# Ledger of designs, part 32: designed miniproteins, single chains, continued (5)

Each design is a single chain, and the fold is of that chain. pLDDT is the mean over its residues in the fold that is shown.

## One batch from the design tools (miniprotein)

Design m17085
Fold by ESMFold2-Fast:
Structure m17085 (fold): chain A 61 residues (1-61)
Amino acid sequence: MSPEELILKVLQELEEGKISAKEALDRISKTLGISRAEALSMVASLPEANQEALDKLVLSV
């Protein structure tokens, strides 16, 4: 699975309420071997990420 595909899958699960914002960042961070702050930066670079989701993720770093 590509990093982009992983992030999009996690964002979908977050939007569906299946995982929390903290769990979303933890999943991306752990799977890619990066920090939570770097995971947030990668999500913020995607056009699919909406502002509400980003605000929740920022509070979880």
Scores: mean pLDDT 78

Design m17086
Fold by ESMFold2-Fast:
Structure m17086 (fold): chain A 91 residues (1-91)
Amino acid sequence: SALREQALQLQGEIVAFLKENYAFLESEKDEEKKKKFNDMIQEIDTLYQQLADALDSGDEVKAKEKLGELKKKFEEMKKFVEELKKEKEEE
């Protein structure tokens, strides 16, 4: 399935991004920023499980919707990390 291939590719991109950036975020002293990042990780995990369930049940409509939501949440996470890095460079 093209949707399953896209889901696996996106999962790989998310995992790679987290490996690259997690050490930076663990060094963050602002507990509210840490909480927000952890909340985004939990939301991504939930969306991925929902996507996987939809793919496994053959619900192509739901799978497409969840893939879109997952892509959007990942873009939000990337922007959040970029803004944090920019803030640290300006300190």
Scores: mean pLDDT 83

Design m17087
Fold by ESMFold2-Fast:
Structure m17087 (fold): chain A 75 residues (1-75)
Amino acid sequence: MDAEIAEIVELTRRGAELLLEAARTGDEALREEAERLFAEAEEKAARFAATATEAQKEELHRAVGTVLAEAAAAL
């Protein structure tokens, strides 16, 4: 995995985990932290996509999609 893709995936995973916890507990601070992590992941993904090959974009899409699907299944 590309190091940039790994960073985006990790930010997305951490954000998803905090968002799920916020949904369970009603903790607004956890929701705000999740939103910050998602915003950082989105910014990194946009910069990566601007120079990435189609194969790298597919890898990023697949990796992020897996994390989000796992989070959705946990709901």
Scores: mean pLDDT 82

Design m17088
Fold by ESMFold2-Fast:
Structure m17088 (fold): chain A 109 residues (1-109)
Amino acid sequence: SEAEELARKALELAKQGKFDEAIEQLKKAIELAKKSGDGDVLLYIAEVAIEVAEIALKQGKYDHAIEFARLALEAAKLALTQEGVDVTRAIGLILRAIGLILEAELKKK
């Protein structure tokens, strides 16, 4: 899907250190997946957002890591509103996103 392609582009941008561009691609991916009602794609976007948050965190880019983790949280929460979604996977991603936000906030201090 277009949303999955945008999420893949965001990951490649994040690997290049282009975090602001990666955020914009993930926001577009979430919006498209939300409009299509595709819970599985929202979970995939959440997983990508977690991965890019971890990349930003490892590079000491704490504000970017927090933003990516917030996007992961948003995507996983939206997935829970869709029919047939893997609830266990969605909850797992929500907990991982919260953990990354807390870790980045503590390291920023």
Scores: mean pLDDT 90

Design m17089
Fold by ESMFold2-Fast:
Structure m17089 (fold): chain A 95 residues (1-95)
Amino acid sequence: MVEEKKERILEEALELLRKLNLNTEKNREAVEELVERTVEKSSEEIGKVVEEMLEKTEDEDVKRAILIAAAAVEGERLREEAEEIKEKRKKEEEE
């Protein structure tokens, strides 16, 4: 579910912001914007959104937050691909 994926990605990104002492309202807003724009998008589309958002800010902490969010989105996408491969293999072994 798209909303469940958004929550998982947001929790991961926000946890990392907290650990890096970057958990500000401005950084949270940047993370939320990136996740909303990139959930269920390809790596190429994620890259385009990251580039656009990085161009709009001169704040290094906001840039770091954007990159953290991008890594979380891409990580979830890779996890989904890994699960799909695992399910396909299991189905082939059962057939």
Scores: mean pLDDT 78

Design m17090
Fold by ESMFold2-Fast:
Structure m17090 (fold): chain A 95 residues (1-95)
Amino acid sequence: MRRVSTTITIEFSYLSEELEEKVIEAVREAAKEAGAEVLGIERVSENTLVVTLLAESEEQARRAAELIKEKVLELVKKEAPDIKVNIRVRIGVEE
């Protein structure tokens, strides 16, 4: 089966360990709700997380990415409203 790989880059003006843990939980719950598999969540810098998802279709990948964006933005607004967040999504096909 052809599956769709999606990379989501989340950049923060500041990322504490407490906020990182909450963001990781929000990402995992959003992906689960959308039916996408989380292949990994990596902290690639002091203020950047990269999420890699695997979905069965491009539509599922877009839905998962949108739900993750919504949940992360809502979480940051509630927990750390002074922190700026920028989210970039790249949807591709596996191989």
Scores: mean pLDDT 82

Design m17091
Fold by ESMFold2-Fast:
Structure m17091 (fold): chain A 67 residues (1-67)
Amino acid sequence: VSAEEIAARVKEAAPSLPDEVAREIGEAAARGDAKRAEGLLVRALLQGHISAEEAQAAGRVVREALA
């Protein structure tokens, strides 16, 4: 799965997420960097960029991409 494909799925799951952050999450997940990808989602949630529901949905996408 490509970084761009993962970023698109993350953005679909969390529409409020900034495009730049979705891209960075996709790149981290494509490298197998689970800690970085999850850390970026947690940071976005704490900064108020996404809801808890969006964070949960995007987290599932990241977990699937890392499988």
Scores: mean pLDDT 85

Design m17092
Fold by ESMFold2-Fast:
Structure m17092 (fold): chain A 90 residues (1-90)
Amino acid sequence: SKIEELEKILEEVIDIVIETVKKYPEAFTEEQRKEIERLLLQAQLFIQQKDFEGLVKSMQQLVDLLKSVNAPQDYIDKMEDLLKQMKEIA
């Protein structure tokens, strides 16, 4: 289903974000870590509510946050590809 495909993509997003924070903990402030947690929680909620516009917006904010902390380009590229996949499904 559309929901199952979006949940699968979100799981991949969560894995990438966890790996990025784990490898580069000093790149993130406490406030930025809390914002990441908030955005991921909102993304899960938006999928459950079928609010696909909210989902895409939250994912874009997450990508923008990773860019702001100068996360490695390969992680950013993976996140942008996952966001593109979400937009195609939504």
Scores: mean pLDDT 85

Design m17093
Fold by ESMFold2-Fast:
Structure m17093 (fold): chain A 73 residues (1-73)
Amino acid sequence: AAAAEAARRRAREEAVRATAAYGHLVDGGEGYEAALETMTRLLGFPEEERERLRAISPEELAAWLEAQRAAAA
């Protein structure tokens, strides 16, 4: 139980961190593509949503990631 809760908290912290990092990569470039791939892989985000992520604001992306994780739990 405690281990499962710690893992869930850690995953959420990583999602928030990844979303914050996206704000610094919004101008695009190779780092942006790598960050998106890492986020979609770690959080189970559908690859078909990549284009939407590219156009999304960091705050909206954070909300979407939270909703996606909640749905996966």
Scores: mean pLDDT 58

Design m17094
Fold by ESMFold2-Fast:
Structure m17094 (fold): chain A 79 residues (1-79)
Amino acid sequence: VEAELAEAEARVDSLTPEELEKIYQDPTARALLERPLALIKLGKYDEAKAFLQHAIASAEAAGDTRLVELLRALLSRIP
């Protein structure tokens, strides 16, 4: 469990907002990803999870399946 927490944090930290911005090249997608990453870096994992679940629902409604996949990957790596 502790090893999974450390791995999840390391993976999320390696996915910086800058790297995600390069992937999407979209200010809206960047804004959605930047907030949960900032929360994770602050150690607010519960808030990050809640935000990611809301963001996933919003992305699904918008038909942005690629963003949904990325957000779900981030969510599954958070402790």
Scores: mean pLDDT 65

Design m17095
Fold by ESMFold2-Fast:
Structure m17095 (fold): chain A 85 residues (1-85)
Amino acid sequence: SGIKEALKETLPEEYWHLVEKEEFSKEEVLEIIKAAIKVHLGKEPSEEIVKKIEEEIEKMNKEKFSYEELAELLKKALLIVADSL
C-alpha cells in the first residue's frame, strides 16, 4: 500500500526490512521512529523528543501497531521535531 512505500521513503534503507512486517510491537515502533528522526536530524533525537514519542505510543493503548498507526505516529514525531528545532 501507499503507506508502506511512504514509510520506506522516510526510513534509511537498512531499516526497510522492519516495514516488511504486517504489525509492530511498541519497541519496534519506537526503534523505527528514532531511526527516521536520526536521519532527518543527522544525530540522535533528544531525550525530550524521545519521551514525547513514547507518550504518543502509550496513548494508543495497544501492544501491536499497523502500518497506518506507525505512519501516523511517525508523522506526529516528525512534527514534534520540527516544532522543537
Scores: mean pLDDT 76

Design m17096
Fold by ESMFold2-Fast:
Structure m17096 (fold): chain A 71 residues (1-71)
Amino acid sequence: MLSEEEKKEFAERTKEEIERNYEAIKEALEKELSPEKAEEALRLFDRIIEAAEAGDYDAALAALRELQALG
C-alpha cells in the first residue's frame, strides 16, 4: 500500500495534470468512449480534483481507480 506521503504526491500531481489537460482529456474521452462513459469518466476526473484539493487523498485515489476500471 502507498504511504501517506506517496498518496499525497500522486493525488496532487494527478490533480495538476488533469487541470492543465482538462480540454484534451475531454476530447480524448469523447473520441474513445461512448457519450455515457465519457460523461462518467469526466465526473471521476472532477472527483479526483475536488478530493485532492480537500486533502482527501484516499478518495482521490479511489476515484482514479474507478476511472482506470472504465478502460
Scores: mean pLDDT 79

Design m17097
Fold by ESMFold2-Fast:
Structure m17097 (fold): chain A 86 residues (1-86)
Amino acid sequence: MEIVLPLAIRDAAEEVRLLVARLAASPSTAPITLVAVDAGSTDGAVEALRAGAAALPNVTLVIERAPGASEEEARKKAEELAEKLR
């Protein structure tokens, strides 16, 4: 069964790095889809997430850009997209 994780990103490169490290350390080989909505990050968070997902064979990354969105708006959009993929 596929695991679908919604993410809202706003200048969260360190948090993205920690998430990727946690996924890499997981013993689970289950397919994971990361659904990320970027609210206009400028700190390399999107680039870190793409690089991390590319390094993990069981992870699929879906990124939507929503520059100018609030953190709450980005979170709701990510949750809606994740629900459609479940």
Scores: mean pLDDT 76

Design m17098
Fold by ESMFold2-Fast:
Structure m17098 (fold): chain A 69 residues (1-69)
Amino acid sequence: AFDVVVVRLRSPADAERLRELAARFDALGIGQLDDRTYGVLVPSERRDAFVAALEAAGIEVVEVVPYEP
């Protein structure tokens, strides 16, 4: 199963860090939702660790939504 982690980016540095963390936690993809909001599709088993890593990096987590295809 997968979850969509919705994040808000403050700067270009946040975007680079998001890409690094997405790769580290086996994200399937990153989609832009608006100018600063992105959805990251991650395996559900990696989701809690990914959210913790995002928060530790100072990236705002807006919401987490189960992915329902």
Scores: mean pLDDT 84

Design m17099
Fold by ESMFold2-Fast:
Structure m17099 (fold): chain A 84 residues (1-84)
Amino acid sequence: LVEEALENIEKAKALPPTSDEAFEYLKKARDIVLELRRKGDPRAEELQKLYDEVAKPIIEARRKQVREETAGKTPEESLAIFEK
């Protein structure tokens, strides 16, 4: 479980932060970390911190991507950005 959580975190980190696969690996890692916490595993706290560190830039990148797409989709801003 500890090794599996670390592996999923590493795979998420290696993928583009906006990819669906990165989020799939983050979800798997989160579920494993939660299971370790329920079992009282002493490594759960360290894995939670590592997960948060990797998840933060991926979540922030996705939030930024959504805002950028939303801004570009508005008639006013899409005309300025996409030059048509």
Scores: mean pLDDT 69

Design m17100
Fold by ESMFold2-Fast:
Structure m17100 (fold): chain A 65 residues (1-65)
Amino acid sequence: MTGEIGAILRLIGEALEAGEDVEVKWEGNKITVTIKGENSETAKKLIEEMAKVFAELGVKLELKE
């Protein structure tokens, strides 16, 4: 399904507002997320939420480069 892209963009915005150094790159069916902050707890929570949404779209989500 493709109706959740807006929700994904909103989650990214919330992460930035929370003060986390988060960058998301989308390449075809793969999403790569880079976290620079020491707040791994907040980063993990955000990644888990995004992974759930992307899984419904058939997209793989990876954390940390």
Scores: mean pLDDT 62

Design m17101
Fold by ESMFold2-Fast:
Structure m17101 (fold): chain A 75 residues (1-75)
Amino acid sequence: MVGLEGRVVRVGKDYAILDLGKPEVKVGDIFEVLDPRTGEVIGRLQVIEVSDDYAKAKILEGKVAAGDVVRLVEP
């Protein structure tokens, strides 16, 4: 199956904002963060808030920057 992909649009101290929302994204979803140049997995996020147009995720591990690709791992 093709995983849902989006981008990091903003990063805070312990969180990232994603350009993905309802109904495809749910609170508790895990995303891998991918380097957009290499495709390497560089971090993991857990969704804590979801809107129609965006999701806020807690940074679980790794490095996250605006412009990074995110891919849904498990709903």
Scores: mean pLDDT 80

Design m17102
Fold by ESMFold2-Fast:
Structure m17102 (fold): chain A 84 residues (1-84)
Amino acid sequence: SVTVTLSAGTYIVYGSSVTGTFDLLTSDGTVIGSVHFDASNGTYKVTLTGPGGTFTTTLDVRGGVGSAKITVPAGTYTLTVERL
């Protein structure tokens, strides 16, 4: 897990089996958080947990990469990844 402080908005979650990471990016592609995970092909659940609640998205890693969007209010969050 990793702790990130976010302004309210929509972020991109990008998973790559090449790097073995799930990255949290701003809409302009700036990496603001990264979790090392065994990102083989599959379906993954990404969770941002903070004082204001729990926010989730799912993404499919296919051909070694996958991405999804997640929208959150402003706050400090713990980013976690689990394989479904």
Scores: mean pLDDT 78

Design m17103
Fold by ESMFold2-Fast:
Structure m17103 (fold): chain A 90 residues (1-90)
Amino acid sequence: MLELLDRRVLPFLSAEIGESPVGIRRRVDGITHVFADVIIPKSKDPKIKYNELTDEDLLSIPEDRPQETFKGVKLTEDDVALLVIASFRE
């Protein structure tokens, strides 16, 4: 599974459906682990834990996002894999 993931998956979904990552959160509301296990902060400080993500970090992501980034925050394949794994948790 992990080897089949592309770091563009989450930003690609945002671009394809025309919604911000916050919009995607609303669509998958109830899956609290998704955001706790995703490293999508405005800053990619390696000291930042995924469980420290705030709504402000998500809300500050502008509408234009490239396939491989959230407004300049580049997702790694591991970040995308973690998001997918988290989405399979209850």
Scores: mean pLDDT 39

Design m17104
Fold by ESMFold2-Fast:
Structure m17104 (fold): chain A 55 residues (1-55)
Amino acid sequence: MDDIKKQSKKEGKKLYDRLVKSGVPPSEAKKIADDYYNTLVSNQTSTLQSQSSLS
């Protein structure tokens, strides 16, 4: 459980660093990385339910 949050945060940091290196402003990169982190955490919950259709 805690591992999922840690892994997601690590992925977000990697994305942030990559975006900044690509020329994205740090503030924008942070917002994108934070959104990505939230998506990863949410995706874990969705996988557990495995619902068809739109969910």
Scores: mean pLDDT 72

Design m17105
Fold by ESMFold2-Fast:
Structure m17105 (fold): chain A 140 residues (1-140)
Amino acid sequence: MKKRVVVVGASGRIGRRVLELLSKRPEYEVIALDINEEAVREVSERTGVEGLAADVFSEEALELMKEADIVVLATPDGVSLETTRQIRSLSKRPRVIVLTSNNLESVKQFFLDAGAHHVVFKPASDEELLRVVEEAAREA
């Protein structure tokens, strides 16, 4: 069975890149999640992946993430931290990958303490992004 991957912040620069990379991999069922409806529509049309236009803190987004094997957070650090904490409270927990531009070890530790499984500093190569998702999939 394919691993289900939800990319949060899919309309952002890094989120779009992750989504495009994963959409080419047959082992993943990729879903785009972003608050921007037009951006979700454009990404879905370009990549062929399913999209949900919703606030990440909505019940619809939480249910989508609960049913995922992996959640990639390509959102601002504050949103990623709160989302990670909410995922920790779920009965079924996806593997959480956080993408951050803050390269401080303390920030990485804050995300890990919040329940993230992997933290990737931006800029990240396509190879680094794929390796982290592959590692998370193996653990899921």
Scores: mean pLDDT 84

Design m17106
Fold by ESMFold2-Fast:
Structure m17106 (fold): chain A 69 residues (1-69)
Amino acid sequence: KKEEVKEKYLPEAEKLIKELLDQGKSRTEAIREVVDKLVPKLKEEGFSEREARILAAEVATTAYNKILE
């Protein structure tokens, strides 16, 4: 299920977003780097390139919003 995959990668995305923000990167730069890291992994889970990019962007955005709590 897509939700299970999001839950699986969310902690990794949160860690990466925090590290990138601590390095002084912008929201756009941090999200882009997380997407680039997650797309290959999501393709290995069986998603198409288009689906992987959409899902990676959702996970990265959720991670960013959670870090700003």
Scores: mean pLDDT 81

Design m17107
Fold by ESMFold2-Fast:
Structure m17107 (fold): chain A 82 residues (1-82)
Amino acid sequence: SRRAELLREAAARARAGEPVEEVLAWLEENYELTEEERLAVRIQLEMLRMRAAGAGDEELEAFARRVAEELGTLEEYEADLA
């Protein structure tokens, strides 16, 4: 689907080191994202960028936990880890 192709391209651009905000802006020009989808995509792109920059699993987990805490979903995130 067009969405899957655009998300794959966005992930590739993030892995190549393109700034998340620029990738997200490009994605929004080509596909209308809901507020929830935009947030989820931003988080995924940021994690891909961190991994590409050499971040380890502990650093990615710390980032994901922090985001979940800020979004009020910390309880769900901690349940997934248990």
Scores: mean pLDDT 73

Design m17108
Fold by ESMFold2-Fast:
Parts: C-alpha cells; sequence; structure tokens
Structure m17108 (fold): chain A 106 residues (1-106)
C-alpha cells in the first residue's frame, strides 16, 4: 500500500540521518554539511511524497533544524534506541506539519 511505501522510506531516512551523525562524530564531515545533506534528503522525500510546495517544505525544515542539530550534537551521549526514537519523532513532526499546511490550503 502507499502507507507501507512511505513507512519504508521514513525508515531509510532514519538510517541516513544516523549514518551522517556518525560521520560528524568521526570528524569525516562538519555538522553544517550533515545538516545541509539531511535537509536536502528530507526535502526531496517530502516533495516526492506530498503535494507541498518547495517554499512550504523549506519553512518546515527551517523550523525543525534546531532539533536536528541537537540530535547530532548529542549523538555520542545517547544509546542507539534513543537516537532512533528522537529521529523518528522529528521526521513524524515534520511530515505531519507539511500535511497540516496542505490541508489548510484546501
Amino acid sequence: SESQAIDNKVTELVKYIIDLARKVVKGEISLEEAVRRIKDRVKDFLLANTGASEEDVEKVLEKYEPELREIIENFENMEMWEVELKVGELLSKIYLEVKKILKEKE
């Protein structure tokens, strides 16, 4: 179903964010580069899986950027289950806010 396909893509986004956070911890990329790559990947997902405008997606991503930065900065101080939970909750908040904007434009 369409819902199952979205859930699978969200799981891949969680893995992608965790992999980039590990690269920041290892000094392989900067925090700024990781945030940029994550925002680009999540933006592509939202544009592909919602009818949202690029402007509305960018506004939602900007709103949640501080929470994303906090997760990456605290990555070493968290257990993997805590990271997965926080990243999953962040992606859920972003997706639901984009859906809310779409509903308000109907």
Scores: mean pLDDT 86

Design m17109
Fold by ESMFold2-Fast:
Structure m17109 (fold): chain A 73 residues (1-73)
Amino acid sequence: AAAKELLLEAARLAEEGASAEEVERMILQAYLATKDEALRKALEPLMREATLAAHAGDGERAKELLVEAAKLA
């Protein structure tokens, strides 16, 4: 529950033009809230790509990846 909500909040922040650092912090909180090891491994590549997109200034791509990650959580 918590991980999905944090991923959706990260997606909202990315869409609204929040700093890459703020988006990354929210993604990290979602990762730490994910207690299932298999789910964490599945989320890791999406979280990594979303973090890279946010740092590249691509908020739309970061949002898409984070929404996809939230569907798995």
Scores: mean pLDDT 84

Design m17110
Fold by ESMFold2-Fast:
Structure m17110 (fold): chain A 95 residues (1-95)
Amino acid sequence: SPELQQLRELLRKYGETQIKVVEEMVKEGRKEQAIGSLDSQKRIYSRFSDDPYYKGLVQMNDILIEGIRNDVPAEEVREKIEKVIDETLAELEKM
């Protein structure tokens, strides 16, 4: 549906923006600050995790945090984020 396509684009934009910000912070030696920022965002989103949209944002931040901690390539991070987007949109379609 057009609405689900718009949500997919919004979630992809969010994911790509977060990946870029994280990459920049890691390059600057600010790895722990990047993790802290993502964890803070995750805590806010977790308050609304009964909503599949916010549950998806929590999962995306978890993927980004683990990517930083375990030096996961950006391509693998993107693949995991895309899977979360697919799962989030599938849950939203059922509502």
Scores: mean pLDDT 87

Design m17111
Fold by ESMFold2-Fast:
Structure m17111 (fold): chain A 98 residues (1-98)
Amino acid sequence: SEEEAKKLIEEAIERLEAMLAKYEAALARAAAVTPGEGEEKVRLMKEMLEALKEMLEKLKEEGLPLEEVLKKLEERAKKAEEALKAGDYEKAIEYLRE
């Protein structure tokens, strides 16, 4: 039904938004490390990369490509949300699949 499709798309968008928030938080933590704390900064960056790899693997399991996911994740989520608000659930799903 329309209500079921809307709920599933909203859940997918929320998941993508949560992943983006985690990525942004990790970047903010890395940016806060002062120059001179190189070893700690490198460790944080490696941990961020591992966390991103895990997020990318989860997105891959949902059928999203690993390539460009970091570049297009936010754009896809926003486009899907806009389509959902317009009542175009099919188009919202299409944005999430690619």
Scores: mean pLDDT 55

Design m17112
Fold by ESMFold2-Fast:
Structure m17112 (fold): chain A 110 residues (1-110)
Amino acid sequence: MEDELFQEALDKIYSLDLTEEERKLLVEALNYYGKGKIYLEMGDYEKAVEYFQKAIELFEKLRPKLGDAIDLLLAEVYRNLAEAYRKMGDEQKASEYEKKANELFEKLGL
């Protein structure tokens, strides 16, 4: 999905009345996702996978409160994780995470 939809999801989340703990978890998850993207661009696919997995763990903790907006963020992380595995030659893992991303996009009507 497009960066525009990711930003729209973030704007929607920030418009919600978040607790300080939820806000802290969101910022930490976004920082891990950002690090994952940087390592992916640098060709350090093992570190990209590590940071994307950390982002997923924190986004999953926010999912019960933030719903569809977190599902969109999770779908984007799964898509990037699939790309990292594909670059590493792990086609089975790449396919698994691509499927997870697509299932979330379908749930969102995208």
Scores: mean pLDDT 83

Design m17113
Fold by ESMFold2-Fast:
Structure m17113 (fold): chain A 88 residues (1-88)
Amino acid sequence: MMAKPSAEEQALHDAFLARLRALLARYAPQLTSPEAVARAVGLVLRAIGEALDILNDTSKSLAQKRAEFDRIVADVEARLAQLAAQEA
């Protein structure tokens, strides 16, 4: 059985989820079509799933998990920005 995430890893994951929520709130006014909203939600749900896999990966250090969460947030932000630009 995999080890449970540490308190520090849980705090990191909670911060990650807050960052994704902030990205959705930032880009929501620029997403005018139901299709754009659906794509944005899909991006965030996929990111949440990937982050859960990383959180539960016992082979990764806290620093490695932080770096991967930062990468996921950056990827989601870039994709949301591109989607918003295409809706303009």
Scores: mean pLDDT 81

Design m17114
Fold by ESMFold2-Fast:
Structure m17114 (fold): chain A 86 residues (1-86)
Amino acid sequence: NLSDIDFLIKSLNDTGWIRSRNSTSENLRYILAQLLISSIKNYISKTTRKLLTKYFLGEIPLSSIPINNQIEIAKALRKAISDFKT
């Protein structure tokens, strides 16, 4: 859901994954976004993966991602975390 995605974005910002304070911040953000997408891609559809890629790269706002795709992302994140803990 939206709250799960907002929490993810906040966490990624706090760790510097989306935005870095380094002089290479855009390149680092791009690389980290690709690594994150690669880590969860098996839990999401090709369409949702494409939308998530554009969002993390700053090409589209969160509001441009349909709510069903946002829900899919939230479920994929919960699934990946659950599988990691097991």
Scores: mean pLDDT 63

Design m17115
Fold by ESMFold2-Fast:
Structure m17115 (fold): chain A 89 residues (1-89)
Amino acid sequence: IDELAKAIRDELRSKGIELSDREARAVALWIARGLSQSEVAKETGLSVKTVSRALRKAEEAGLLVRVRGADGREELVPSPYSWLLVDKV
């Protein structure tokens, strides 16, 4: 997870988006383990609001994409681009 978090931070930094080490770890846990925002917040020591902000930054960088479900709700899922970073680790 720490290697994936580093890869995420470096990737977003290359696009002009800065994440803290804990924010990058939050995004890595979201991608790799499918944890809820509350579970990610507990694991990283961040607030749920900070986790939400980190996920929004990852969406802006193209690592997460908003997909509309059959019920009309939107969720953030890993993009094909994020899987390239997972495979690198």
Scores: mean pLDDT 72

Design m17116
Fold by ESMFold2-Fast:
Structure m17116 (fold): chain A 86 residues (1-86)
Amino acid sequence: MEELARAILERYTPLVHEAVEAGDRARLEALADELLALAGATREEALATLKLTADELEELTRDASLEEQLRVGLLRAAAALLRAAE
């Protein structure tokens, strides 16, 4: 599953960079929605993670599987993209 996380980063990092350079807010939102689809999550769930402290996130993921840790990572990445699109 570390290989899947790496593949996601390699695929999405250049797309995010391109959207940021272009000032394309619609593309940033679309990329966030793609990450949310991979996580099986909603925008509301992603934005809720921004209200969690680092300590609360560590507690939430402490006994989590690698798959659940990846899901939380995708939610936080999507939330950051949505915030950048504002």
Scores: mean pLDDT 75

Design m17117
Fold by ESMFold2-Fast:
Structure m17117 (fold): chain A 87 residues (1-87)
Amino acid sequence: SEEDELLERLDELSLELTEKLDEVQKVGSKEQQEKALEIHAKVSKAVLELHQKRLAGEPIPLAELEAAIKLVEEAIEELKKLAEEAK
């Protein structure tokens, strides 16, 4: 279903987000690492809330899943920028 496809994409993006966080933690300054952790924490909280709704059997609007995907994609780009600036 479309919901299952979007959830699968969200999981793939969440793995990429964690990979980018690890990159910033290895090359970034203390300030860049702290910012990366804040970005990751905010996004992870939003994703966790959707997983909790799914586990509870609550329907998740497709627009809400799409918004979460966009949020994770934007966070990945922010982390990429932090890693690039840490060269």
Scores: mean pLDDT 86

Design m17118
Fold by ESMFold2-Fast:
Structure m17118 (fold): chain A 73 residues (1-73)
Amino acid sequence: AMSVEQLVVDLSEALKAKDAEAFNKLLRDAKLNAVIPAVSDMSQFQQKDVETVGKLLKLNVEQRKALNQAVFG
């Protein structure tokens, strides 16, 4: 199984690439798709969804900042 650290890296790369298909696959593989719905476009993934992922994966402050930067930077 993928580590949380590796999952944060892979999610950040998909977000930076604006690759909705890769992003949706990562959510399914991590079992997050029960809470975070699949997106057809990355613009559907919002600040509140970053916070939800952070809570579900129990991310530390730096990991949450990294995901936020990948979405909105």
Scores: mean pLDDT 77

